# Designed miniproteins, single chains, continued (4): the designs that were tried, part 58

Each design is a single chain, and the fold is of that chain. pLDDT is the mean over its residues in the fold that is shown.

## One batch from the design tools (miniprotein)

Design m13994
Fold by ESMFold2-Fast:
Structure m13994 (fold): chain A 88 residues (1-88)
Amino acid sequence: SMSARRAAILALASAGVLEIHATVLKRDPSATNDEYQKLIERMRRQIAEMQAILANTPASDSALIAEMQDEIATLQDLIAELEAMIQS
């Protein structure tokens, strides 16, 4: 379900943020920047995959389309948060 998918995305983002925080605490911030970029790249791939699914979803599944668009927006917001963390 989309509710379970949203929870999974948030859980994955939280786990990723925890991994990033643990790395920052243990070594030089410049060394963690590459890992931040790799995580952002993987999340961008996830968005592209979801957009491809959306493009092949029948218009009659309007509820599914709306939920998938909402999840894509959530992932985009999470990427923006991670990009902000690279700068802070």
Scores: mean pLDDT 64

Design m13995
Fold by ESMFold2-Fast:
Structure m13995 (fold): chain A 87 residues (1-87)
Amino acid sequence: SMEDFKKTLEEILKIFEEGLKNKEDPAKIAERMGKVINSNKSLSEEQKELAQRMVLEMILLYEEHPDDIEGNLKRARELVERLLKEA
């Protein structure tokens, strides 16, 4: 459902925020976010693909701007908002 999709994207955003604040390795953050997507039985395959694509974009932003915690969080929130508007 769209509510399950929104909840999953919000959970991904929280994992990303905690990872950034803790200076975690991008690959470890990606693994934790991927587990949330792959273990969610309520998501369609299309929703899983969209969420996985967003995770990759979030990780690329972190790799490009590793010390810009607030900027990365703002960009990640904008990605979630865009995906929810387009889905």
Scores: mean pLDDT 85

Design m13996
Fold by ESMFold2-Fast:
Structure m13996 (fold): chain A 61 residues (1-61)
Amino acid sequence: SELDELLEEAEARMRAAKSAAEMFAVAVETVQRLRELGVPEEERRRAADRLWALFEEKLAA
């Protein structure tokens, strides 16, 4: 789906990010894009949780 493709792209960009600031910017941009696309709040929350989990995981590494 378009949502799945967008999230896969966001995760790839976050993993390729060279700093926490870049990674955070990608996550914020992606969540905002989901809002613009009219993705339901429940779906957006799950997507945001997924991206924030990746952010926290990479910060802990």
Scores: mean pLDDT 81

Design m13997
Fold by ESMFold2-Fast:
Structure m13997 (fold): chain A 92 residues (1-92)
Amino acid sequence: SAAEEARLQAIIARLEDILRRMLAKAKEQGNEKLSAWLEEKLEALRRAQSMDQTSRKETIRRILEEYGLVGPDASLAEIEAAVDKAEASVAG
């Protein structure tokens, strides 16, 4: 739906900002392993922007699952809640 498309676009924009802020801190701290992982996930999100809605949702879910924030069957609402938690953690 148009509403779900708007939600996915908002999630991608927020998650990209979160990952970029995490990457800046990881580089400042010399955490090379975390920096490499974050760069890989930012590239995955960039590629997902050209994908269909289902594939974009799955790409977002997998990134959040690898970070321990959601399960394999996460709803869009659970993904949004996970992004809220991640955003709070990087905002200070």
Scores: mean pLDDT 86

Design m13998
Fold by ESMFold2-Fast:
Formats: C-alpha cells, sequence, structure tokens
Structure m13998 (fold): chain A 60 residues (1-60)
C-alpha cells in the first residue's frame, strides 16, 4: 500500500540520518571535541536507539 510504503521510506530515512549522526559523533570523539548538550530523548528516539544497536550487533 502507498501509505505503508511512505511509512517505510520515512523510517528508513530517519534511521539512516541517525546512523550518520552517530558516525559523526564518533569522529568528534576521536578528535577530542566536546559533545554539545543533549536534549532528553523521546520514547520514539529511545526505541530507535535500541533498534540501531540490535541491527549493528546483528550485522557484526
Amino acid sequence: SEARREEERAEAIAYTADALREIGRQIDEELGLPAPPVQPPTEVERARRILEEERRKAAA
């Protein structure tokens, strides 16, 4: 269905953006740059972090 496809695309885009942001954070850490203050994560953001970690471990 078109709506389902749009949801999958939005989720994939958000997931990819989160992965790129995490890579950038690791680069900053290697360069010794301080991280900016972090906003408290929403329940959705917490769920995405868990899924990201699970997928990372599954890929390894």
Scores: mean pLDDT 68

Design m13999
Fold by ESMFold2-Fast:
Order: structure tokens, then sequence, then C-alpha cells
Structure m13999 (fold): chain A 80 residues (1-80)
């Protein structure tokens, strides 16, 4: 649903601000909603936003958030 897409987009915005902990939390919430609703469009949006957030986390040297985003990307791909 739209709420999952909105949460995924907010997650990337927080990642762009360097707040990767909150970015991962919002992307995980978005993925949980997509999984519950079997919403493949929301899962694709989570995957897209998580990939961009991963790039930003790696550039910032945040290895912990990068690892969490890799796990989230794997989970999102399983829904597709």
Amino acid sequence: GQRAIDLAQQGLQLGQQGNFDRAVDLLRQALDLARRDQDRDAAREVLRQARQSLRLARQAGDEDSARRLVDLIREARRLL
C-alpha cells in the first residue's frame, strides 16, 4: 500500500541526512507492511530505496548500517 511506499521514501531521506539507523528502521517497517499485504510494488520500492541507502552508507563508512541494508535488500528480493 501507499503507507509502505511513503515509509520507504522517508527512509531514503533519512539516509541522505546521514541518519542511517532511522533509515534502516523505516525501510524495515515498509518491508514488513509489504510482506503482510503481499504488495510487490511496495517491495520493489523498498528494494530501490534500500539500494540507494546502501550506497550512501558505504560512502559514509557506516559498515553496520550497510550490513543491515544488505540483509533488508535480500529480504525484499525474496518477496519479488
Scores: mean pLDDT 86

Design m14000
Fold by ESMFold2-Fast:
Structure m14000 (fold): chain A 60 residues (1-60)
Amino acid sequence: SKKEKLEGVAAALESLLEDGLKLSEEGRKNLSETLKKEVGIELDPSLSAEEILEELKKQL
């Protein structure tokens, strides 16, 4: 389901941030494209990884 895909992406991003890793610019663009394709959510590509995670949590 879209919710299950969204939960998976949010969990992966949260784990990455907890490990102190940051998304590259390419990684942020790829994440935005994946979210648009898989769950129909279009995010501002200028958002930080932390801001993206907060927006995903609001959609759950």
Scores: mean pLDDT 75

Design m14001
Fold by ESMFold2-Fast:
Formats: C-alpha cells, sequence, structure tokens
Structure m14001 (fold): chain A 67 residues (1-67)
C-alpha cells in the first residue's frame, strides 16, 4: 500500500482518537492530536486541519444543545 494510503489511515485514526479524547477532556484531545501531528511534520497541516474540524463539530453540537 502506498504512502498516501498510510497517511490517510494515520489522519483518520488520529482524528478518531482525538474526537474520543475531546469528548472526555477537550484539552487532552487537542494536545494528543497536536503531538501526533509533530510525529509527521510533512503532513502536520492536514492532520491539524482534520483535528480542528472534529473540535468544531463537537463544540457546535454542544452549543446547539444549549440554545
Amino acid sequence: MGEEAKLAQFVAETTGETKKLIEEDIEKGIEYGKEKAKEHPKVREAILQAIENEKKRYLEEKKKEEE
């Protein structure tokens, strides 16, 4: 399997774990995702983008529950 496929899997797994951690502790989830992005600097931007999207999704869901 090519490098691209491994990258996509890594981003997906990192995003999934970050989402689970954010639900328990938002700071821990974000920190975990940023540390994972540091492990692969060449793909850091893509990983950070995916993490930011998950964070936004979680916060929007909570905001809608309170409105």
Scores: mean pLDDT 72

Design m14002
Fold by ESMFold2-Fast:
Structure m14002 (fold): chain A 66 residues (1-66)
Amino acid sequence: SEAVAAIRAATGADGKVPVSDAAAAVSTLPDEQRRLAGERIGPAIDSDGTIPADVAIAAVEEAIAA
């Protein structure tokens, strides 16, 4: 999906993605899928404003499958 590709493109060498880039990727999803992905991503945000890319990707894939 475009959202997963965008997250992969924004992922740093440490395997993390900035929350702003994850939010931009999620914004490409339909409203309900965006809500579901956001609910899973929110709790996974680290104190430095990054998210493990694997968690962000899994959240998007789960939202699309729902």
Scores: mean pLDDT 80

Design m14003
Fold by ESMFold2-Fast:
Structure m14003 (fold): chain A 79 residues (1-79)
Amino acid sequence: MEKEREELIKGIEAQIEAVERARPHLPAELDPAVDRILEALRKMKEILREGVTEENLKEVEELAAAVEPDLEALAEALR
């Protein structure tokens, strides 16, 4: 469990770094979308740091689903 938790947290940290690195190359109109994605990723990391439980994984999935439209907007802008 701890190894899985560490891997999930590292994955989220890598995503945060990638989004922050992409920000200067994205249109300014997407700044609110970038902010929402970064906020969700930081929240997911905080939840996982408390533990990898069924309830925490469900909450992380709900946060990921909530920012899916913002992620799609970033993907289209990077085309």
Scores: mean pLDDT 80

Design m14004
Fold by ESMFold2-Fast:
Structure m14004 (fold): chain A 64 residues (1-64)
Amino acid sequence: MSKEELAEKANLYAAGGVIYAEQGRAEEGLKLARKGIELGEKAEDKKSVEGGRHALEVAEKAAA
């Protein structure tokens, strides 16, 4: 998978993490957000990592 493909996939996981957290599915949101961060780091794409971290924060607040 290219770095571009990894960044695109990271963004999809981050978006999914936010959506699931907002639907009250916080545990699924947390898993998706963490995967988004991991893929963003592999892509070496700061914006994708930041998106995943934002999704993680949203999911953590939903889980509390």
Scores: mean pLDDT 84

Design m14005
Fold by ESMFold2-Fast:
Structure m14005 (fold): chain A 70 residues (1-70)
Amino acid sequence: SLLEQLALEHAKGLAEALAKAIAKELGLKVESIEVEQEGDNFVVAKAKTDKGTIIVKLNLETLEVEVELK
């Protein structure tokens, strides 16, 4: 439905905003960012920086956020 598509777009925007906020807090320069839905339950944002990659996984059921730095 249109409502489900809008909710997904908002979730993708949130994951991207979180990845950018984390990069800013750590003083890292974001070079590129990719946001994708993984299955029915996750949105994943990957922000490539000058010092590594920030990965933000948002669980759409629990609203839990996992952050990994590589």
Scores: mean pLDDT 84

Design m14006
Fold by ESMFold2-Fast:
Structure m14006 (fold): chain A 81 residues (1-81)
Amino acid sequence: GPESERILREVEELERELKKVWEDYQNGKISKDEAIKRLKEIQERALEVAKRARENGDYVGYLRALQIAVEAKKKIKELEK
């Protein structure tokens, strides 16, 4: 349905954004502060997508969104230490 298609698109976008932020940081294209800012935005968006997926019974979307949120949080903690 329209919501599951929207969740899939948002999950795929967040996966691409997470990868790009980390690569841009590792290659010196963005600062640590900018990377942390973008990772926090990705984490917040991923948690909202996970909530919507759960409410709509989209178990796959829920798990994928949670995985993105966990990875973003892990990367934030690494950069803040």
Scores: mean pLDDT 90

Design m14007
Fold by ESMFold2-Fast:
Structure m14007 (fold): chain A 59 residues (1-59)
Amino acid sequence: SRGDEAAETTRLNGAYAVANNDGAAGVRWGENGIALGKELGSEATVAAGEAALAAGKAL
């Protein structure tokens, strides 16, 4: 589903940004993931976005 793809895309790109010590990219993927998840009604996408946002901010 679109929600499943959005959640996986958000999770993978957020993790990649953090692995490359790119906190700004992690925050961007997180904020975009949260917004998209809310629009799609995908709790998994919102959760993936929140995780990416928190990890990016911690850098």
Scores: mean pLDDT 82

Design m14008
Fold by ESMFold2-Fast:
Formats: structure tokens, sequence, C-alpha cells
Structure m14008 (fold): chain A 104 residues (1-104)
């Protein structure tokens, strides 16, 4: 997977997660904090993670494999990078997870 394609998928996932949070009735301050946190995680991931790591994290996120996601994150010594890997894995997975929810 190309990094540009992963960036677009993460950006799409971010917008969908923020929209879902707004629909679920989260306060605007919490929605703004969520957006800022996800945007920072996306930037860290693009700087520090490989395309293969982001894609694998996305697969673990889509399958709900929390143990695999944690194992991948723990391979990084920087806690901010660990958090970013988990966050972007969920962002990559979110559009497909949302479509699967609509199809049931």
Amino acid sequence: MRMEELRRRMEEGLELMVERAREEGLPEEEIEALRERLERALEIALEKLTAEEIEEAGRAGLEGDAERMREMAERHGDPEVQEALIAVGLLVAFPEALEREKAR
C-alpha cells in the first residue's frame, strides 16, 4: 500500500470518527480534543511509521485484534508513537467497519 493512499484512508477515518462522535452527542469541547488528538497521531504515524506498519495496524483494528495491535505498538520505545500506531490503525479500519455495520 502506498503511503499517500494510507494518508487518505486515515483522513477519511478521522472525519468519520469525528462525525460519529458528534452524532452520539459528545460535547463540542470533547469533539475538538478528539480531532486534535487524532490529527497529531496521524502526523506522528506518517513521520515515524512505515506504510506496512500502518496497513497491518489497520487490519488488526478491523478484526478487533487488540492483542496484535498492542504487540505492534510496544515494539516502539516512544509512548507517543505507540499511541499513534493504535490510533491510526483504528482510523484506517473505521470506514470499512462502518460500512460493515450498515450491511448487517
Scores: mean pLDDT 82

Design m14009
Fold by ESMFold2-Fast:
Structure m14009 (fold): chain A 72 residues (1-72)
Amino acid sequence: MLSLEEKVLKEMEKLEKEALELAKTQSADDVIQWVFEKLVELSKKYPNMSDESRKKLEERLKKLILEIQELA
């Protein structure tokens, strides 16, 4: 049994891995735009996620954007 937070964080892990693979062949701007679109989809899928889960997603997003920009 997975908690709502564990489900959300697993979706974020998948998103992070896909974004880093895209960053190898796509521009940083294109990958960042794709990440934001996927996060909008994730927020619609889990509209009742806790504030703690939301903060964890925000911290992981900040780190992911920096990693994408450094690869460019």
Scores: mean pLDDT 81

Design m14010
Fold by ESMFold2-Fast:
Structure m14010 (fold): chain A 88 residues (1-88)
Amino acid sequence: MQYRVRVTIRAPNGLEAGRAAMAAADALLKDPRVTGVEYTRASDTEVVLDVTIEAESPEEAKQHALDLARKATEDAGVPAEVRAEVIG
């Protein structure tokens, strides 16, 4: 079943927010369970990724998107706060 997960990425400045969001979006788009990612710059320090993902439950969808985004930002070496919520 497809779920919509909102991933929110906050960083200390605009450069790091952009780097974190790009790393997260790239990782999400490479995952075979992800069918779409919508990018929104909410502020200079905050980016929102609305992710369409195949999962068995909303909890699995949220956790999978969150884990991918966190790992990608950590691997990129960016100091970012990553949160996720199910929106549909």
Scores: mean pLDDT 85

Design m14011
Fold by ESMFold2-Fast:
Structure m14011 (fold): chain A 87 residues (1-87)
Amino acid sequence: MPKDKKIDELERRLKAYVALAQAAAARATGTPEQQAQADALLAQVEPYFPQRVARIRALTDPAALRAEAQRLVAEANALHKEIEALK
């Protein structure tokens, strides 16, 4: 039971980090369509990770947004490896 609960928690966090990475990358493009996609993804994650959502919303430089997206992808990859190691 404790192992299954840990896997569930890590999978929820993985999904949130993937959404945050997609939102940061979409904001970096600056198109209205990509901004709308980013806003929807950020709204989905905000109840669970409000500080990370606020960070992405505060970033206005495309290079900084791309760097944040890459960091979130790296964090998501690390979480995926941890989940696989627990199975």
Scores: mean pLDDT 81

Design m14012
Fold by ESMFold2-Fast:
Parts: structure tokens; C-alpha cells; sequence
Structure m14012 (fold): chain A 110 residues (1-110)
């Protein structure tokens, strides 16, 4: 389940990343920081992970962004919860871009 959900999020992020605006990337990096802090990450670590993910999204590297977030979350939570948190973030990205089909696909997997 966790590995399948992570792979779905990776494929979705690869498709979505090149389409994201700077404003949408800022919204997503804010969500990344809040999720990490909620799981017990320090402000400094949450800020650094969010910065790296924002840069990867700007480069169109959605799969790498998912991997960075997943690895950071695994330090503070279970693999299953990390995969769900990542997929939820990518679902939000799909919703921002109006990709209703992809957003629904991710929601059903959650």
C-alpha cells in the first residue's frame, strides 16, 4: 500500500510539476512546512526541506520532490503515513491545476 501510493504520487508529481506557477509552488512549500512541523520536525529542517522541494518543482523534477518529502517525513512518522501525507499534497497540487481526474485518482488511493 505505502509503496504503491508513493509511486502514484511520484508519477502524478512528474506530470504536474512543469505546470505549477511560482504562486502555486509557494502554496505547496507552505503546506510542506506545516506538515513537517505537525510531525515533529524543527523549524530549521521544515524550512530547508520546503526550500529544496520548491526548487525541485521549479525545475520540473516532481518525482525527486516527492522522494525528498517522503524521506524527510519517514524520520518522524510511519511509511504509510508519510506516503499518505505526500499523496495528499500532490492531490492538492492537482486540484490547483484543475486536473480533476488525477486529484480523484489520488483521493481514492488515500
Amino acid sequence: MADELRELARKAAEKLAPKLTDEQIRSLTFAVREVLRSKGASDEEADEVARRIGELFRQGKGKEAVDVLYEALEKYTTKEEAARSVASLIRHAAEMLGDTELANELAKAL
Scores: mean pLDDT 85

Design m14013
Fold by ESMFold2-Fast:
Structure m14013 (fold): chain A 74 residues (1-74)
Amino acid sequence: SDEQELLKAIENMRGIQELDRKVRALGAEDEELRARLDAIDADNAALNPKEQELLAQMEKLGAELEAKRAAAAA
């Protein structure tokens, strides 16, 4: 029956369209994830020098506190 062949062709076409939709959705998700990673890398690059500066300041303050404690204990 030509009617049965036509119905089968329509069903196959629907399956292909659904798969194409899923592939496009995955592509959009990958693009969004890439943009997020680039933003995080940029933020991390900006924070690195400031973090090093804060660590150096903490080390200096720690040394000053130890010196004052040693002086108070003497």
Scores: mean pLDDT 79

Design m14014
Fold by ESMFold2-Fast:
Structure m14014 (fold): chain A 86 residues (1-86)
Amino acid sequence: SALDEAFRREADELVEGARLAREEARKSTPEQARLIAGSLDFTRERFVEKGRELGVSESVIEEAERRLREETEEARRVAEELAKRE
């Protein structure tokens, strides 16, 4: 549906934004990287809830949540790696 397609496009944009945020996190402190990871987690939860309220297909919501969760986990790994460099 058009709604599912729009939701997929928004998910793609959020994933790309998360990737760019991780690149900035690599140049920052462990504390800032942790804040970025927390922000990504919050954005994912809000986006998934919005999809459910709008009636987006369950499979589309699950795929978007999985992709965004992977981005949050990678951001957390960046924070851990920065902490090891200290």
Scores: mean pLDDT 86

Design m14015
Fold by ESMFold2-Fast:
Structure m14015 (fold): chain A 80 residues (1-80)
Amino acid sequence: MLEEMLAELDAAVAAARARAATLPPDERARALALLAALEAVNREIIRLLAEGREEEAKELAERFLAAHEAELRALVAALR
């Protein structure tokens, strides 16, 4: 489970980074920075889930989404 979740995250991040590479330089830098933050928070969520800390994983996910709502919306639009 944990290994599979990490492999899925790595594949998703690689695909998103490949898409971000097609953006103009300034937009690319912002997209890559946000993708790095998304990767870090998702790895922490996977770790919490592996430790059986499901409530903390949910709270972390909700907190990250709330804190980065505008940036995430812009990233999703750019990476379509």
Scores: mean pLDDT 79

Design m14016
Fold by ESMFold2-Fast:
Structure m14016 (fold): chain A 60 residues (1-60)
Amino acid sequence: SSMEQQRRQQLIQGFRTLFLAEPEFLDPERRRRVSRTVANGLGQPESVVLQAAREAARQL
C-alpha cells in the first residue's frame, strides 16, 4: 500500500482503540472535536480524519 493508505489505516486503528477505551468519543459532537484536533496536529484535512473516525466507529 502507499504511504497515504498506510496513514489512513493507522488513523482508523487509532480511532478504534480510542472508541474501545473511551466510548464517550462515539458521541458525534465529541468525535468531530477530537477529529479536528487530530487533523490539525497531523496537518491532514479535517474531512479525511473525520472519514477515518467514521469508518473506525463502523468497524466496532
Scores: mean pLDDT 86

Design m14017
Fold by ESMFold2-Fast:
Structure m14017 (fold): chain A 75 residues (1-75)
Amino acid sequence: SELDELLAQFPEEQRQILLDFIKEHKLKDEQVIPALKQILENGGVEALSRRELVGILAGSGLPTELAVELADRLL
């Protein structure tokens, strides 16, 4: 799937965090795929500030509280 192809581009630790978070919160592909694409286009999690990462996640359709929690788990 497109989600699996995007997740494979993340380092193992970040990929596991993303998979666990998606499962825990039952996130839909439409909420996650745009954020993962934008993170990768910007050079990955390590290329982004916490503020930028939260903005990308929230802009993809995650509630702000979940965007903050996921950003903090990835950083």
Scores: mean pLDDT 87

Design m14018
Fold by ESMFold2-Fast:
Structure m14018 (fold): chain A 91 residues (1-91)
Amino acid sequence: MRVELRRVSPEEVEMTAVREEPSDGRMVLYALLNGELAGVAEAETPNGTVSVRLRLPPGPTEVQGFALEETSSGQRFEAAEPVRMRAEVAP
């Protein structure tokens, strides 16, 4: 699993977690702005992708993403590498 960050406009970021292999487990994506939870997305599809779109507040913002993949049995978690981006929106 991997997490991708993309600046889609001056005021918006899209964060996507993607399976690299088919899995029967749940994916959970957590998106944080300035260390606070701003979005969460989940999927249980074998070739699943989960995305969250975040609107950035005026001024500087630190965007962080964390993703976990859980097996359908709940017995294993696999963490993707965390992603980070600094963004700024003109006031």
Scores: mean pLDDT 75

Design m14019
Fold by ESMFold2-Fast:
Structure m14019 (fold): chain A 68 residues (1-68)
Amino acid sequence: MSPEEELRKLREELEELAAKSTDISVKQFLEYAVKEIDELLEKKASEEKLKRFYKSAKEFLEQLKAEE
């Protein structure tokens, strides 16, 4: 799967989690992450930059799921 495709799937997961979250701080962070992904894709960021963001966001998402 391409880094762009992986980010699009992660974006969908982040949006769904944001919609389900009752914590305003968590919701705002998830919305920020979605916007960041949109900006990276819109500006046609390098494959390396997309992969780096994906790894960081994925790790953070897993941490949030463990805490909530």
Scores: mean pLDDT 76

Design m14020
Fold by ESMFold2-Fast:
Structure m14020 (fold): chain A 65 residues (1-65)
Amino acid sequence: SEAEYRRAARLALTRLSLSLEDVENLDEETRKRLLAYLKEVWPELVADEAGWERVLAAMREEARR
């Protein structure tokens, strides 16, 4: 659900201390750490490219708040 993506986004932003700028300009190291975290705790949400893009969109939206 959208609420699950928003929750995953908020927790990922906090856990990895990412700003909106960080999410919009992900370097290779940060992307790997983010994907590893999401695969560990929310594997179903990032099972495909569409899920990954949806989490990134939710992270950008949550970082603007």
Scores: mean pLDDT 82

Design m14021
Fold by ESMFold2-Fast:
Structure m14021 (fold): chain A 70 residues (1-70)
Amino acid sequence: NAAAQAAAEAEQRAGDHGGKLAGPVSRILKAYLAGKEDEADRIAKEAGLTPSQVEAVRRAAEAQKEMDAA
């Protein structure tokens, strides 16, 4: 159960810091929606987001832009 325990601890760490990450994630999403990719990248680096997390937020913003344009 080492893998299950590590995953649970990672989720709890993310949940425990969810308040701190929620703010940066929201700001990154808004920056991408506004076309301010440099701003979004800066916020992501300051918040310590992984490249995968940044990519997920960027894709969410692009999906929202496409839905708004459609």
Scores: mean pLDDT 67

Design m14022
Fold by ESMFold2-Fast:
Structure m14022 (fold): chain A 87 residues (1-87)
Amino acid sequence: MEEKLEEALSLLPEKHRERVREIFERYKEAIERGDLEAAREAIFELELETGVLLIEGAVSKDEALIRAAQLIEEVARELERELEALQ
């Protein structure tokens, strides 16, 4: 998970990198305090960011941005499975 996230962050412009990192930290904090609703909200925000990156990557023909979006989507799926196991 963290390896995929680090790879994705390395491919992102600073603005998107900060946003993705912020969302992931909010997810971790939510899990630590047992706030499953806040954790779901963080995953939802991560999925929205993936959609934005895919659209921007397609429009700009930026393969790195598309690759980053795919990695973030995989991370979001892993977080969803983790959250489901806690319920």
Scores: mean pLDDT 84

Design m14023
Fold by ESMFold2-Fast:
Structure m14023 (fold): chain A 64 residues (1-64)
Amino acid sequence: SMEEIIEKMIKGFEEYAKKNPNDKEGVELVRDIAVQELRDVFKASEEEVEKVEKELTEIEKKYT
């Protein structure tokens, strides 16, 4: 389901951000790729994409 895809994406991104605390640009790139895949590959709704982008951005700020 889309919910499971989103949950796995957020969890994987948080783990990546935790492992790369000094690579803000690299973490930002991974975030942008994840958001783009959610939109273009998984065809998530605009509302779902916006919510995930905000969540990933907060994770990025927390760990980098």
Scores: mean pLDDT 85

Design m14024
Fold by ESMFold2-Fast:
Structure m14024 (fold): chain A 94 residues (1-94)
Amino acid sequence: MTREEVLARVRAELERAGYSVGALLGAAAALAAALGPEAALDFVREVLEERKVPERVQEAVLEAARRIIERRLPPEEVQRLTEELEELLKKEKE
C-alpha cells in the first residue's frame, strides 16, 4: 500500500468517526506502524490544525500520540489517555 493510499484511508476513517480524539490516536498508532512515527505525528498535527483545535489541546494530543507510539502503550492506557483528552477538549470548547 502506498503512503498516499494509507493516508487517504485513515482520513476517510477519521471523517466517519467525526474526528474523535480516540479515532485520531488510533490513526496515529496505525500510521506509525505503516509509515513510521514521524509521519504519524505530522498527520496528527495537520488534522488538529485543520480542525482548529485549541493550542493547549493540540499539545496534549500530540504528547499522548508520541507516548503511544514511542512506548507502545497497552490498549488500557490508550483508553485512559483518550478519556482524559476528551474531557480536556470538552472543557476548552466552552
Scores: mean pLDDT 78

Design m14025
Fold by ESMFold2-Fast:
Structure m14025 (fold): chain A 84 residues (1-84)
Amino acid sequence: GEALEKALKYTEEAIRYAKKGDIKAAIEYLEKAIKYLSEATGGLVDRAKTQTEQAIAFLKRGDIESAIEAAEAAIAYVKKALEN
């Protein structure tokens, strides 16, 4: 649905900003992704939300590589949810 497509787009933007070192923008985009994930339901959505929350926690601790891995995992779950 539209909410999951927006969550996907915002998570992809967050990864782009994290790779550029703009941690504040990356966190803001991940928080927007969580808002849209919260409008959807399902086990894959819940897993995507957990990974997105973990990505924010990693960014706040300066663990950029771990944050990107968590955000990419969230993207994978959102893509699977969009296929079902």
Scores: mean pLDDT 90

Design m14026
Fold by ESMFold2-Fast:
Structure m14026 (fold): chain A 70 residues (1-70)
Amino acid sequence: GIDDAADAVRRTIYRLTGVRLSDDQARDIALLAISGSSPQTIADRIYRLTGVRLSSRQAMIIRSRGVSAY
């Protein structure tokens, strides 16, 4: 479900960047992932929330982990 997707997103972002998302931030990114948003859209949202720029590959990994955990 969405909570599992949010937890997967939070863990993956922390692993890739060292940044810890709040519950609301992780849920926001998880909703983008499960709704089929592009990796670029996910990367742009993470940048707006955290100030961290992701590569396309990192954004793809985050999206994949969120979808797989949903």
Scores: mean pLDDT 91

Design m14027
Fold by ESMFold2-Fast:
Structure m14027 (fold): chain A 105 residues (1-105)
Amino acid sequence: GAAEEAIREAMKKLVEQAKKGSINGRDAAQLLLEAARVAEKEGRFATADALRELARQIEAQGEEVSPKLAANLLFTAASRLREAGDFASAKILFDGAAELYKIAG
């Protein structure tokens, strides 16, 4: 659905930033907050809350977020989404975390 597409777009852009050498926490947070806004419009409040919490955690790391730290945060958020029953969104975040772990080595 629209929320899953917004999360996929956020993961794509975050992975592209990581491949260029650094993840900007504010830029990553803005992408995740947009995905949360789409989820909230669909009535998926638990998904929106998980994405907003992830956005806050990533932004708090500042302008240079390591791919490994970002991957850890994505993995934790994905696990929470899976426990909430949002398997589709959880898979997208797990796939994003896996790509970031590959970049981190």
Scores: mean pLDDT 90

Design m14028
Fold by ESMFold2-Fast:
Structure m14028 (fold): chain A 82 residues (1-82)
Amino acid sequence: MEEPTEEDKKIAKEELIKLLELTLAGEDTTAALEEVKEKHSGAVVKAMQEILSKYKAEFAAVKTEEEAKALLEKMLEDLKKE
């Protein structure tokens, strides 16, 4: 598999922020996710998955829509602060 470069990781973060904002707004993210796959390499997609893996335990603990929204808001703030 292709290893993400520093630039790929930066792009992945920016694209993930966009997807999180769309999800929180209740927008359909299907088209946005396909655009990421078409516009960027598999390395960028892998970097996005690696960022999401940091929250795997928190995702597993989510039981309600309110908890899911709170986790997504936390992820968005964490990504924006870097």
Scores: mean pLDDT 76

Design m14029
Fold by ESMFold2-Fast:
Structure m14029 (fold): chain A 77 residues (1-77)
Amino acid sequence: MLDELAERLRERLEKEGIRISHGTARAVVGLVLSGASVEEVADGLQVITGISRSEARRLARRVVPIAEEVLREAGLL
């Protein structure tokens, strides 16, 4: 299930021009499902990908709403 949600998130993000690894998508799905804020997701992205805090915040602001939609469609939010 988590791997399927991660792939669904990756497909949605690719449509928006965002490319992340399956592992990164899986981590984002897990964080959002646990109720993590955009700032907490940004912290996770920084640790996983090694990007700067500013880049992680910009990415999280785009990724979190899409992840929430994917989880809502799956009946998990």
Scores: mean pLDDT 85

